# Designs tried in a protein design run: designed miniproteins, single chains, continued (4). Part 61

Each design is a single chain, and the fold is of that chain. pLDDT is the mean over its residues in the fold that is shown.

## One batch from the design tools (miniprotein)

Design m14104
Fold by ESMFold2-Fast:
Structure m14104 (fold): chain A 69 residues (1-69)
Amino acid sequence: AVEALKARADQEVAEASREAIQRVRDTKAENAKLTPEEARKQTSQAAMEASDEVEALREAKIAEVKAAE
């Protein structure tokens, strides 16, 4: 059923989002060893990459759900 596929897709995106948030937090903690300027740059880059990955996954899952209709 499309409903079950959508629920699974939503769950996978939610899980990826939680992992991305934790990854950025871990990166920020590791970057605390750097200078404030470098830490900010590295953490911002990690946050952007994580956001792009989650967005790409969300778009792929939306396409999969629509194709199953």
Scores: mean pLDDT 80

Design m14105
Fold by ESMFold2-Fast:
Structure m14105 (fold): chain A 95 residues (1-95)
Amino acid sequence: SPEDDERIGRFARLLKEAPPNPSPEEIREIARESGLSEEVVEALERYQRAGKLPPEERERVLREMAERLGVDPEELRNAGPVTLAALVLRLQEER
């Protein structure tokens, strides 16, 4: 939707101003500032937290998230936070 596209655009702009590889807490605040819903905020926080886990634990978390989103875990690993936010919003529209 145009409103979701605007929120994603705001999120992408704020993320560019953030340090590279923001913390789960930092990504949560950036997402909230962008007007993204709590479901999207929680998904982004989980995704960033997964990046700080050992490789084996990270792969488990990404696989669980990918199953919930209906995407390939490999695609999710390479997606990044902006693409993840768009995927969660798209899934919400399909429900």
Scores: mean pLDDT 82

Design m14106
Fold by ESMFold2-Fast:
Structure m14106 (fold): chain A 87 residues (1-87)
Amino acid sequence: SLADLLEELFARIRARAEAEGVTTGAGVLAVLLEETSRLMATITDPEVRAAVGALAGEAAAWVRAHPGISAEEALAQLRRLIERRVA
C-alpha cells in the first residue's frame, strides 16, 4: 500500500541519517532526495509516483524554508507530512 511504502521510506531516511551522523535539516533533505529518487525509479504506477513526488517536494520546500533546523525537527515534519497523506 502507499502507507506501507511511505513508512518504509521514512524508516530508511531515519536509519541513514542516524548511521551517517546527520545533525541538520539540510542533511536530512539530502538523504530524503537520494532515497526518494531511488524509490521513484522502482515505481511504475503514475498515481503512486505522484504521491511520493508530492511528499518529497513538500518536505524539501519546508526544510529549505528552515535552513537552520536540526535533523530531529526535519524528521518530525516528514513524519507529520506522511501521516497527513495516509489518513
Scores: mean pLDDT 85

Design m14107
Fold by ESMFold2-Fast:
Structure m14107 (fold): chain A 104 residues (1-104)
Amino acid sequence: NQEKLKQMITIFDKAVGEIVEILRENGMERLAERAERRAQETIEAMKGLSPERAFDLIKKELTRIASEILMEATAENTSEAKEAAQRVAQVSLDASKQMDIILS
């Protein structure tokens, strides 16, 4: 279980890194900084949890990040912002699939 938890933290940290890069490329600096801060808080909260409980927290945080970015993209209504939101959704989906395999 400790090994699975470490793998989940690694996957989540990598996914957040990719999301932050996408946001910065698209001028969404405030969202990028917020995602980084909340990711660190989420990683800290995952320490000492079971892998299944950690996955629940990760899913909740990735969903929150994706929702905030979708709201911002909808408000800006540009093709660039919509593309950024789609890329973030894909990163979140890929990370979730990887973690689901680890729990199997």
Scores: mean pLDDT 85

Design m14108
Fold by ESMFold2-Fast:
Structure m14108 (fold): chain A 78 residues (1-78)
Amino acid sequence: SATPVDEAELEELREQAAAMVRAFFTKLGADKLAEYFAKLILEAETDEELREVEEKIKEAVERLKKGESEEEVLKELE
């Protein structure tokens, strides 16, 4: 059985998720999006907020694959 997570453990999981998203977008050459989404993940206090960030990440990836610039994607997310 899994150990119950507390606030500190949830914070560590958020930091891990932020690090993973930074690495992913950096590999795509989208450093500004990497920092933007990492910040949103670290600032997310609820599962609903984290889910919204995940959906925005998926949309940003699809836009980048379509050839949109990092700046244009960021404009749509602001």
Scores: mean pLDDT 78

Design m14109
Fold by ESMFold2-Fast:
Structure m14109 (fold): chain A 84 residues (1-84)
Amino acid sequence: SKSNELHKKMLELKKQGAPQEEIDKLFKLSVLYGVEEVAQAVINTVAKILLEKGADKEEVEKEKEELEKRIKEKIKEALEEIEK
């Protein structure tokens, strides 16, 4: 998990006495990637259920791609705000 990797890096930097601003940035990044990971897991689960219920595979794949695109766009917007 990218969120877990960032969280571990934050704890390591905190142990090394890194500046609070750097620690806070990694914390914000770990939370943001954690939200993305949960959203992706939900999308994957819903897609699987729809396919098992006999939904059209091409329609499910199109809807999944659109949701993934929207999530990536929102994550990118939030990342740009954190990097400021």
Scores: mean pLDDT 83

Design m14110
Fold by ESMFold2-Fast:
Structure m14110 (fold): chain A 74 residues (1-74)
Amino acid sequence: SMDALLDELFALAYEHSSPEQRAALDEIYAAARTSDADDRVHLADAVLRMMRRQGFPEEVIARMEALVEEMKAL
C-alpha cells in the first residue's frame, strides 16, 4: 500500500539521518501523512533528492528510488 511504502521510505531516511535532519524529516512525514497520494509521492521524491545531496550510501539511495517508483505505480 501507499502508506506502507511511505513508512518504509521515511524509516530508512530517519535511520541514516543526523538529529537535525531527523527534525526536518519529522515535519515532512507529518505533512505526508495528511496529504493525498500525489503529494505523498512529491514529498517522498523530495526526501530522496535531499538524501542524494547529503551523500547517503548508494544502496540506501537505490532502495529509496525503488520505493518512490512503486508509489508512482499505484
Scores: mean pLDDT 82

Design m14111
Fold by ESMFold2-Fast:
Structure m14111 (fold): chain A 67 residues (1-67)
Amino acid sequence: MSLEDRLRPLVETFGEQLLTEVERFTPFGRELMGLAMGLTSKDPLLTERNEAAQARVKAAIRRLLAE
């Protein structure tokens, strides 16, 4: 399952709010990034890839919002 496939139902439910959650690195935003990377929201490995994962997830959400 692709990142976009995982995010699509969430984008349909929450819309642009997902961009805010990811940007602010809220508990929900961290969970979304964890889902994208196959990690839990509490995984310390998330901190090492935070900027790249955040940018990747935001780009995917923006593409889905344009569908």
Scores: mean pLDDT 71

Design m14112
Fold by ESMFold2-Fast:
Structure m14112 (fold): chain A 110 residues (1-110)
Amino acid sequence: MAETAEELVRAVINGDKEKARELAKQLGLDPEKVVNATPEEVIEMLLEKEGLDPERFRALSPAEQIHLLFKRGHLEVLAALRAYYDYLDKQGDEEAAILSALVTIALVVA
């Protein structure tokens, strides 16, 4: 399931609508909402599926977000965040490179 969430965010980033629909169905998300969503909105959909409040989550720093997800075992959301931070790193976000590395460590030790 974690790998499916990561692949979903990558499909959304790449504009692969058919792959995004199929992966959304596997994760129990609405496929038509997912294909019209931003990567950030897809992550919020995964947070809601896990019973987390997206507004409270957004109020946390990125490091606090990663820590919360790791401590509570929300591996699908962690994997989705890794795909998103990898995307931001490729766009030249220097902090996103560090965040992607932190999520990767969290997923390996979980």
Scores: mean pLDDT 84

Design m14113
Fold by ESMFold2-Fast:
Structure m14113 (fold): chain A 69 residues (1-69)
Amino acid sequence: VGALADRILRWMVSNGMTRIDRRTMEEIARELGVSVSNVSRALRYLESLGALVRDGRSLRLSPDFLASS
């Protein structure tokens, strides 16, 4: 989970992506060669760390978390 979570954060930063919705999850799964279920689990892990915060139906990168990392 942690390794996939790191890969997702790097992908978001590299693609200028600050928000993840359902379609973005499917795109990440395709680009990283993993299942959507694995992406979903990694996103829940990142949310538990405060790296992603819920915003309506999507998740967004926490600028506060990135500033403290």
Scores: mean pLDDT 77

Design m14114
Fold by ESMFold2-Fast:
Structure m14114 (fold): chain A 99 residues (1-99)
Amino acid sequence: SAREQEEALAEAERAAANSEGLRGEILRVFLEAAREVLNTSDPEKQREIEAEAVVESMLLAAEAGADPSTFSPSMLELMKLVLEDPEKAKEVLIEAMEK
């Protein structure tokens, strides 16, 4: 299963490398995070990598002018925090993942 996960991730990375636009950029952010998580055995570092990917994807969506009406109330609150203080948003996400 570890080899199957590695092969699936490598195939997804190749597909994402040729993807254009916001969806392609966000997909690449999450695939890079998945690669780093796969190479890290430290749960704290895994949470940091995942939190950073969420923050980065939200910043990309905001820069692209994503329509806020498609977001849930909790996603809008998180987006507001990411835009005001990305480091604080990362800390809040990590703390949520520890519980």
Scores: mean pLDDT 80

Design m14115
Fold by ESMFold2-Fast:
Structure m14115 (fold): chain A 105 residues (1-105)
Amino acid sequence: LSREELRARLERALAGVEGLATYFLALGRERGDAELIAAAEEVLALVEEARRALAAGRLREALALLREAVARMRELAARNPEIPASVRDDIARLEAELAELEAAL
């Protein structure tokens, strides 16, 4: 796996994580669910740390941060069974992509 390919795939994964975290934030605000809002904001904070790591060329750190973000979103999905199957599928796809990238390092 080339460094350029790893960066490009991490950038795409970051965009996916940010989109899902934004979805959970909007859902929390719609429901007045303070815990869901706080958890989504924590995932967005990890996304911003991952973005800074990518900008600094720290690809392994960016991958670790995105994996933590996806793990937290998986926990949010488990606690919110009413979310669409498409959201769960997107989380599973990101988890698989990041696991593949870690194995290729």
Scores: mean pLDDT 91

Design m14116
Fold by ESMFold2-Fast:
Structure m14116 (fold): chain A 75 residues (1-75)
Amino acid sequence: DLDKQIAKATKVYTEELKKAKKDLEAGKSKKEVIEEATKSVKEKLKDLPPGTVEGVIESVKDAIDILAAGGTPQV
């Protein structure tokens, strides 16, 4: 079910962004936050197609870059 896959991917993306924002505010490096988020996305979305998982990882990395620069990523 594509709709369920999209919903799960969106939920994980949103959860990882909230965690990343808190971790960056707590003084963690961008590298550490990206590594932790990448590992978490791979584990949480392991049952989804590899292309979908990689797309979520790239979206999370882009959002972390925006957060680290003091911007607001799109949800």
Scores: mean pLDDT 81

Design m14117
Fold by ESMFold2-Fast:
Structure m14117 (fold): chain A 88 residues (1-88)
Amino acid sequence: PSQEELDEAVRHLSLATMKSALKSAGIEVSDKEIEELRKVVQKVVDEIPVNDDAKAALIKAATDAFSKGLSKEEVYQVGKDTAKKTLE
């Protein structure tokens, strides 16, 4: 498959995971809001090499921060701090 097709598949999987977690917590969010959250997570992953455990912790921390109404910049900082702590 092309790089574009692989990126799309990973994006859909990540969005489904985040959407499922928020729905389980009783939080209703738009697909646009989840895509913004995914972009923040992807930015952290691009800057910090993460393993699967660190990525899961990052997604959870970013999702929790987003659900609390934090700004995109605050969500990014929480995600970055969580990823760094998980890799220590």
Scores: mean pLDDT 71

Design m14118
Fold by ESMFold2-Fast:
Structure m14118 (fold): chain A 96 residues (1-96)
Amino acid sequence: MYEVTEEDVERLKEFLLDPSVPERLKKAEIVRMAAVLYRQKKYDLVRELLEFARENGFEELVEWLYNGDIEKVVEETGVNPIDANGAARAAKDLGL
């Protein structure tokens, strides 16, 4: 996967606001992108993404990530446990 940029985060924000997209796919993309950004040490972009998600109807997902409820995240999104753990660690380390 190529380097994730600020432009990729802005495109994801547009995707998250699209009412035609299923919520499960939106939740999956939040988790995957948070995990990738965290691995790339782009902590400001992780914070921006997770704060946007929390404020735009995904606060329950962000809470599951913060609490480390990996099983719930995997069940609700279909994302693999490695990316779910990465996103959860990002949320906890950033104090969200």
Scores: mean pLDDT 84

Design m14119
Fold by ESMFold2-Fast:
Structure m14119 (fold): chain A 98 residues (1-98)
Amino acid sequence: GLEKFRERIEELLKKGELSEEMYEKMLEAIKETEETGIPYGFILESENGKTTLISTDGVEVDLGPGPDGFLMVSVFSKEGKSYTLLSEKTRELAEQNR
């Protein structure tokens, strides 16, 4: 769950595979998951083009070349849970149409 996600992002930060900005966003998502019970997912892209989904409930999934950052991505966990990811641009567009 949340503890597994926290340990994973700390490992990535220590290895230099995660920026401080992304780390802070992931810590905010942990707090939101603790308050709402809803898991939040992030897409991580490596230098070799590998795209991975990681979520606050401890799910990690290889997405291959991944979708463009304007798409909502729904991914099923091994436990049958569904996660919805929004890019920054998708979130901005949703807020503008409220």
Scores: mean pLDDT 61

Design m14120
Fold by ESMFold2-Fast:
Structure m14120 (fold): chain A 76 residues (1-76)
Amino acid sequence: SEEAEKLRKELEKEGLIDKLSDEDIEKIIELYKKGDYESLKKLMEEKGVDPKTVIKIILDIEIEKGIELIKRGVFK
């Protein structure tokens, strides 16, 4: 998915890609979409990744999407 691709790139920048497999990244996106934040937090903590860092990345991706949708509706 687009979200999983963006998350992977940001995790590579943070030096966290070695801690998370592609399966883990897809599971993070799945849990986030379900709103299962407790399982999401537990998975990240078990992998030795700060849940706050990952959630910030996901939120930044969603904010960027929201801004693009707003811009699409109004010529600047």
Scores: mean pLDDT 76

Design m14121
Fold by ESMFold2-Fast:
Structure m14121 (fold): chain A 56 residues (1-56)
Amino acid sequence: SSDALIQQQNDLIQKSQQKVDQLMQTLSPEKQKLLREVHDGFVTILDWVVNHAIQS
């Protein structure tokens, strides 16, 4: 189950990265910076959630 959660995390990060890259093409530099910060926050929260789920 832990390996499955880690795989799901990797899949979600890859999918979100692709979407971020796509959106970056349409955004101003200021909004690109905000999107990067939001995505970094998402990855951090996802990592925290997965690590806490597998420790239980």
Scores: mean pLDDT 82

Design m14122
Fold by ESMFold2-Fast:
Structure m14122 (fold): chain A 72 residues (1-72)
Amino acid sequence: KEELLKKLEKGAETALATMPEEFKEEFRKIVEEKLKEVREAPEEDIDSKIKEFQRALTLKMTEAARAEAAAK
């Protein structure tokens, strides 16, 4: 469980490094909320929560990229 959470955290940090500064705080909050959900999930539900985490990150990254383009 800890090893899995660490992998997710590293992936999120890599994504965060590519985000515009304006979106880093919001993205970090989403990461923290979703990691908390994974941590608090029963062992049998961890895989489902990880999929939700991945989807949430992908959606946020897409939103940030779109907003960045619009802000030009």
Scores: mean pLDDT 74

Design m14123
Fold by ESMFold2-Fast:
Structure m14123 (fold): chain A 99 residues (1-99)
Amino acid sequence: SSDARENQERALRYAELAIEYARKGNGKLAGRYAARAGGYAALAAEEGGSDSYENARIGADKAIEAAREALRAGGREGVLYATGGAMAASGAHFQAGGS
């Protein structure tokens, strides 16, 4: 659906921001953006259903990448948010037919 695509695009946008801030060493902002990316990936997977598996998985995979980069950047608060993002993104990947 169009809503699933919009949420996939949001997941990609926030994932890119998370990766950017992680590479700058800002784990707190990286974690917060990774959490947002994971949340939007989860919404895309939920709204897309079986007819949008490929699109939902693209968003989820990028959100997983963002969460991993945010976890590497570290910091107490950043790790907490990034863990939440990783859990949401992994759930989205699974719901969208991933392993």
Scores: mean pLDDT 79

Design m14124
Fold by ESMFold2-Fast:
Structure m14124 (fold): chain A 83 residues (1-83)
Amino acid sequence: MEELLERLRRALEEGDGEAAAEAVREVATQPESQQRALLPRIARLLTEAGHDEAAAYVLAAAFAETREQMVEYLLRAAELLGK
């Protein structure tokens, strides 16, 4: 949990879009209860780093009704970060 947020924060600080994208993809593999706690925190970190569009997709994932929809939003956010 904390390790994943630390890796994302560090990747954003260093401008490593690929590492940031991989951290976001890893959220999709976490237990559902942990995902719900992580998604708003990840969206905030992305917004603070200037990745507003990726942050919007992460927030959409937090309100997704199915795990498949959540994963689609997270993969879209990761794609935007990896550019």
Scores: mean pLDDT 80

Design m14125
Fold by ESMFold2-Fast:
Structure m14125 (fold): chain A 80 residues (1-80)
Amino acid sequence: SRKDEVAEEFQIFLDRIEEVAKQSPPEVAELLRSQAEKLRKKFEEELKTKSADEVIEIFRKEIEEIGEERDKALKKVEES
């Protein structure tokens, strides 16, 4: 189903976050893993109650926010 496709894409995204976290400074890794866990729980809940299209829109926004937080945290660590 479309929801199954969205869930698979989300799992790939989580796997990519973990790979980035493994290669990141400890502070950035902790941030990424914390955000990934929050996003995973939110995604599972939203997927139960919302359409696939609505979940995709939420998912896209959350991905952008995590990327921005990662970039800010990485810059702060490198400039410290």
Scores: mean pLDDT 77

Design m14126
Fold by ESMFold2-Fast:
Structure m14126 (fold): chain A 74 residues (1-74)
Amino acid sequence: MIQELVDRAEAALTYLGVPQEDREEIVEILRTQGEEAFLKRLAEIVKAAGDEQSRQKVLSYFPPPLAQRLLELL
């Protein structure tokens, strides 16, 4: 369900220190543009963080199929 993915996205973005207003915008991308657009935006944020710990932690928030898709964008 989309709500479960939204909850996982909020947890990952909060871990990365993304401000509330930016998190709401990214979650809206998921709701309106779908998973691929959301994963591309999330990958940009993870790349900007620049450290392996952040990458591994964010990947751990998602089920294996979505984590693999995100990893392909990193």
Scores: mean pLDDT 80

Design m14127
Fold by ESMFold2-Fast:
Structure m14127 (fold): chain A 74 residues (1-74)
Amino acid sequence: MLTYLVSVLTAPGQGEAVKQQVLELASKYGDATVVVDGSSIAVTLEVPSREQAEQFREDVSKIPGVLSVSITEL
């Protein structure tokens, strides 16, 4: 398993709504921990491959209210 930090920036006031959609997406990819701080969401994602982590990042970027997504291998 590989561990990735996925950092999400949301539109003001959209953090909680985006968090719910991120949690639903994360459940399809693997084990994930999600933390919200205002307009920022941090996801610690455990997946078997980098390809799955990049697909998760792409899917998150399509959520309404998401302004930017970055991914870092831990």
Scores: mean pLDDT 80

Design m14128
Fold by ESMFold2-Fast:
Structure m14128 (fold): chain A 71 residues (1-71)
Amino acid sequence: PLPSPADVMRLIAEAVDENGGRISVEELIELLMTEKGLSREEAEAIAELLDANKDGYITREDVDRAMAGLT
C-alpha cells in the first residue's frame, strides 16, 4: 500500500524547507524511494504531478498547492 498523500506531502515540504525552498525532481524521487519505500515509477509519478510547470524543481508553492487539493 502507498503511504498517505498527507504523509508524503509533509516529507516533501520538510525537504524543500531544508534545501532553501526547493529540491530537484531527481532529489525528490530518491527521497520518496528511500524514506517511503516507493518504487521509482511511483516516485516519478508523484514528482511529475508536483512539477506541473516542468522546471525540474519542486518548490514550497508546489507542495502547498498540492496539499490544498488533499481533503
Scores: mean pLDDT 76

Design m14129
Fold by ESMFold2-Fast:
Structure m14129 (fold): chain A 89 residues (1-89)
Amino acid sequence: PVELSISFSSSGNESTASGVVRYGTDGYGAMLTVETENGPTQEKVLARYLGPGEVAELEITNPNKITKATLIAVLADGTVVTLEKENAP
């Protein structure tokens, strides 16, 4: 019982991916990974306990266009939940 969402935005020369994980049970972190059109893959990790009702928000901004984001949540029972979203035109 966890809810994942990914959104994309752009402003001038910057591309941003935002990942949100809402925990309905105990969790032990989240990771947001992005692929860019002309750059390296970037990742951001939140490695801590999150209880029911807590929210993990992860954001990556890059001067290269973000083409894909992957959001991963780790639950206390060892379950890994994954959401992928492409930043398609």
Scores: mean pLDDT 84

Design m14130
Fold by ESMFold2-Fast:
Formats: structure tokens, sequence, C-alpha cells
Structure m14130 (fold): chain A 100 residues (1-100)
């Protein structure tokens, strides 16, 4: 179901964020793996509205991933805070879709 698909996606994205926050993966790896998770969800969904939302989120991840990479070079703690905020926004949009 789309609800299970979205819940699994959120859990996987949260785990990926924690790996970045723990210094286990780079910003580049975090961004790449987040896009792979979103693309997998896009391919598995049969809901056109969810597919459009996932495509929009993927574009945001590509843009914010570049900004996050530059921030991480200058201020790693600010980059970690930005990544948490960024994932929070993604999580909110995904949850809003399945709660309506």
Amino acid sequence: SDEELVKELIEELEKLLQEYLDGKISVEEFTKRALELLEKALKESKNEELKKLLQNIMKAVETWGKELKELDKKDREAAKRAARTFLGLIKHELKKHIES
C-alpha cells in the first residue's frame, strides 16, 4: 500500500540521516542514497499524486544536496542542522499525503 511504502521510505530516510549525522557517510553519499530511496518509492507507487510529490522531492534533494555539500565544507554542525530541517520538511510532506 502507499501508506506502507511512505512509512518505509520515511524510516529508511531517517536511518540514512542518522548515518550522516554520525559521520558514517559523506554529504554526497547521503544525497545519492536519498535519491535512490525516492526513485525506488516512485517506481513502486501506483498513485499519480504520490509520484508527482516524489519527483518534486527528488528535485529538492538535488538542489539542497549541492547547498548542503558547500555548507558541510564551511560549517559541519550547521550542515547537520540543515540536513535535519530538510528531512523534517520531506517527512512532513510525505505524512501529509498519507494522512489526507
Scores: mean pLDDT 86

Design m14131
Fold by ESMFold2-Fast:
Structure m14131 (fold): chain A 90 residues (1-90)
Amino acid sequence: EELEKVLKAWDYIVKARLIQVEKNEDKGVKVEDARAFVAATIDAAKAELRTLDVEQVKKDMLDYIETSLKTIKDKEAIEYLEKAKKLLEE
């Protein structure tokens, strides 16, 4: 149950990051390359989650969400991060 909540929260964080990548593409970086990088990062993180302390992963994800919420301005991305935070705090 806890692992399922963490994986669901991770999916919300991913959606928020994808929105940021699509809207804030850096000059010289192609959106397709950025999307591929995000996807690879997600796969690596999911694999690592299977072998790491779930409690530590939850703490790291919450720290990331709190830091991101201070800087992210996109409403849809903020909504996904808030959903992830609520899920991890339940």
Scores: mean pLDDT 68

Design m14132
Fold by ESMFold2-Fast:
Structure m14132 (fold): chain A 67 residues (1-67)
Amino acid sequence: DEVREGLLRAARTIGSSLSPEQRELLLRAAEAAVRGDFERARELAEQLDPIASSSLRQIIRAAEAKS
C-alpha cells in the first residue's frame, strides 16, 4: 500500500500539468507499476508526453529499487 500510495500520489502531481487523456494514461502506467508489472508500466509511459514519461520512468525505477 505504501508503494501504491506513493506511486499514485506522484502520478497525480505529474499529471496536474497534463491533458485529461495524458493524465489518465499516466495513472494507468502507475497502476501497472503498483501491480509489479514494470514492463507494462514502461510501455504505457512511452506513450506519454516526453516530460511526463521521463518523470514516471524515474519513479518506476525507484519503486523497483525498493522492491
Scores: mean pLDDT 75

Design m14133
Fold by ESMFold2-Fast:
Structure m14133 (fold): chain A 81 residues (1-81)
Amino acid sequence: MSPFEQRLQRVLASVEALAAELDASPEERARMKELGREAVRLTHLAELTGDPALEAQAEAAQREFLRLVAEVSRRRAAKEA
């Protein structure tokens, strides 16, 4: 496998583990995986091209993923309160 494929598989496995831990809905899990794939894709393109705009987009995708994780975690905490 390419380094890109290895990174993608590791990120997706981590996302699935996190989604299971958070008891995320199928829709939330799908969105987390989508954002994870996008972050890996943009990071790979930034590495290939050296384009700072793609690097910034990769960072934005990572921040959006963390925002979604925080929202899912907050919803779960509210449900348990």
Scores: mean pLDDT 81

Design m14134
Fold by ESMFold2-Fast:
Structure m14134 (fold): chain A 97 residues (1-97)
Amino acid sequence: EKKLEVEVLGALVLIEISIAKNDLDRGDYESAAEAAERALKVVQELGKLTGLKDIVNEAISKLQKAIEAAKAGDFETAKRYLDEAGKLVSEAVEKAI
């Protein structure tokens, strides 16, 4: 049951990251920032469920930097931080299950 919840939350984060990257490719930095903010909320829930505070806090930091870069119009930097956050979330899911 806990494993399924971790997998679902992880998948939701990766979906929101994918949406944000697609919005950045379209030049829609506002929608990209909103998607990254939704991913951030799900990562916080993943942290509570798994107790993996260090890796989750690192993912949160990367998502916050992605939001800041997107709002600044630095789409390439925003995409990089989104990719880094996605990798950390995948690692957290693998470690938790």
Scores: mean pLDDT 86

Design m14135
Fold by ESMFold2-Fast:
Structure m14135 (fold): chain A 72 residues (1-72)
Amino acid sequence: RIAEIGRITGLSPATVSRRIREAGVSTATALRAVTARAALEGRPISAEEAETIFRQMALGREASAENAALRA
């Protein structure tokens, strides 16, 4: 989970935990995202790539919330 994401991304478990909280996603969602990217690349992803994934997840959550508010 968090330790597994750390192994895939090279980030410390503490950093991974913080990024997941900042993105507002579940650990399972974060694990799926980094695992899918690593599989696509055929290699472990870099810390920079992992931070980009977490940032995109945060933006996706914000966009979903914004769209829900606009349609409410």
Scores: mean pLDDT 70

Design m14136
Fold by ESMFold2-Fast:
Structure m14136 (fold): chain A 74 residues (1-74)
Amino acid sequence: MAPDFAALATLSDAVLLTYVAELDRAKNEEEFQKAVDAARYLVDRGNARALPQLRRASRSANERGAAAARELLA
């Protein structure tokens, strides 16, 4: 599924950060992709507030979320 970057781009950094916080708790593919897209958007913009949340997610027991967070931090 292609990411919906246009919709996420209209959201505030605070809202995008709440989606990043759900990365290791996503219940389905759509929620997971939304969290990844939000994290990628914040990281690409150089928003340092995303980094602590991605580091937390990279340590999660959720393998999918942790792997995505590690890739986003690389």
Scores: mean pLDDT 72

Design m14137
Fold by ESMFold2-Fast:
Structure m14137 (fold): chain A 70 residues (1-70)
Amino acid sequence: MPSVEELYEEALKIIEESIKKYGKLTEEDLKKVQELVNEMQKRAEENPEEEELAQKLLEELSKKIKESLE
């Protein structure tokens, strides 16, 4: 199973590729990113050792998503 860090990197890749191709985060790619966010949250709850890292990465990802929807 991918780590929280790997899930974060995959989400960033989806956002960056969407912006490169379409100039913004598309609704389809946003749904994919939301699935990764859900998986990261699940990992944080199931793995206390990853909770602090997951919280930091989720905060950064949330900022990136907001910037990419304009």
Scores: mean pLDDT 80

Design m14138
Fold by ESMFold2-Fast:
Structure m14138 (fold): chain A 71 residues (1-71)
Amino acid sequence: SPAEREQAKKAVMRLVNEAYERALELGKSEQEAHDIQSAVARAFADALAAGRSLEEAVKVAEEVGRRLLEE
């Protein structure tokens, strides 16, 4: 539905922004923060392209961000 798509888009935008800000807070470079942000966005897009649901695509993006921030 349009509402589900808008909710997923807002969730991914929050994850992308939070990943960038958190990377900088952890002392990562701006380049590393951009790379993490891009990886989160790509994970969402790739999951959708692979036929995953919007909810599953958001969870994949969240997990990618979590892993990269813990490195």
Scores: mean pLDDT 83

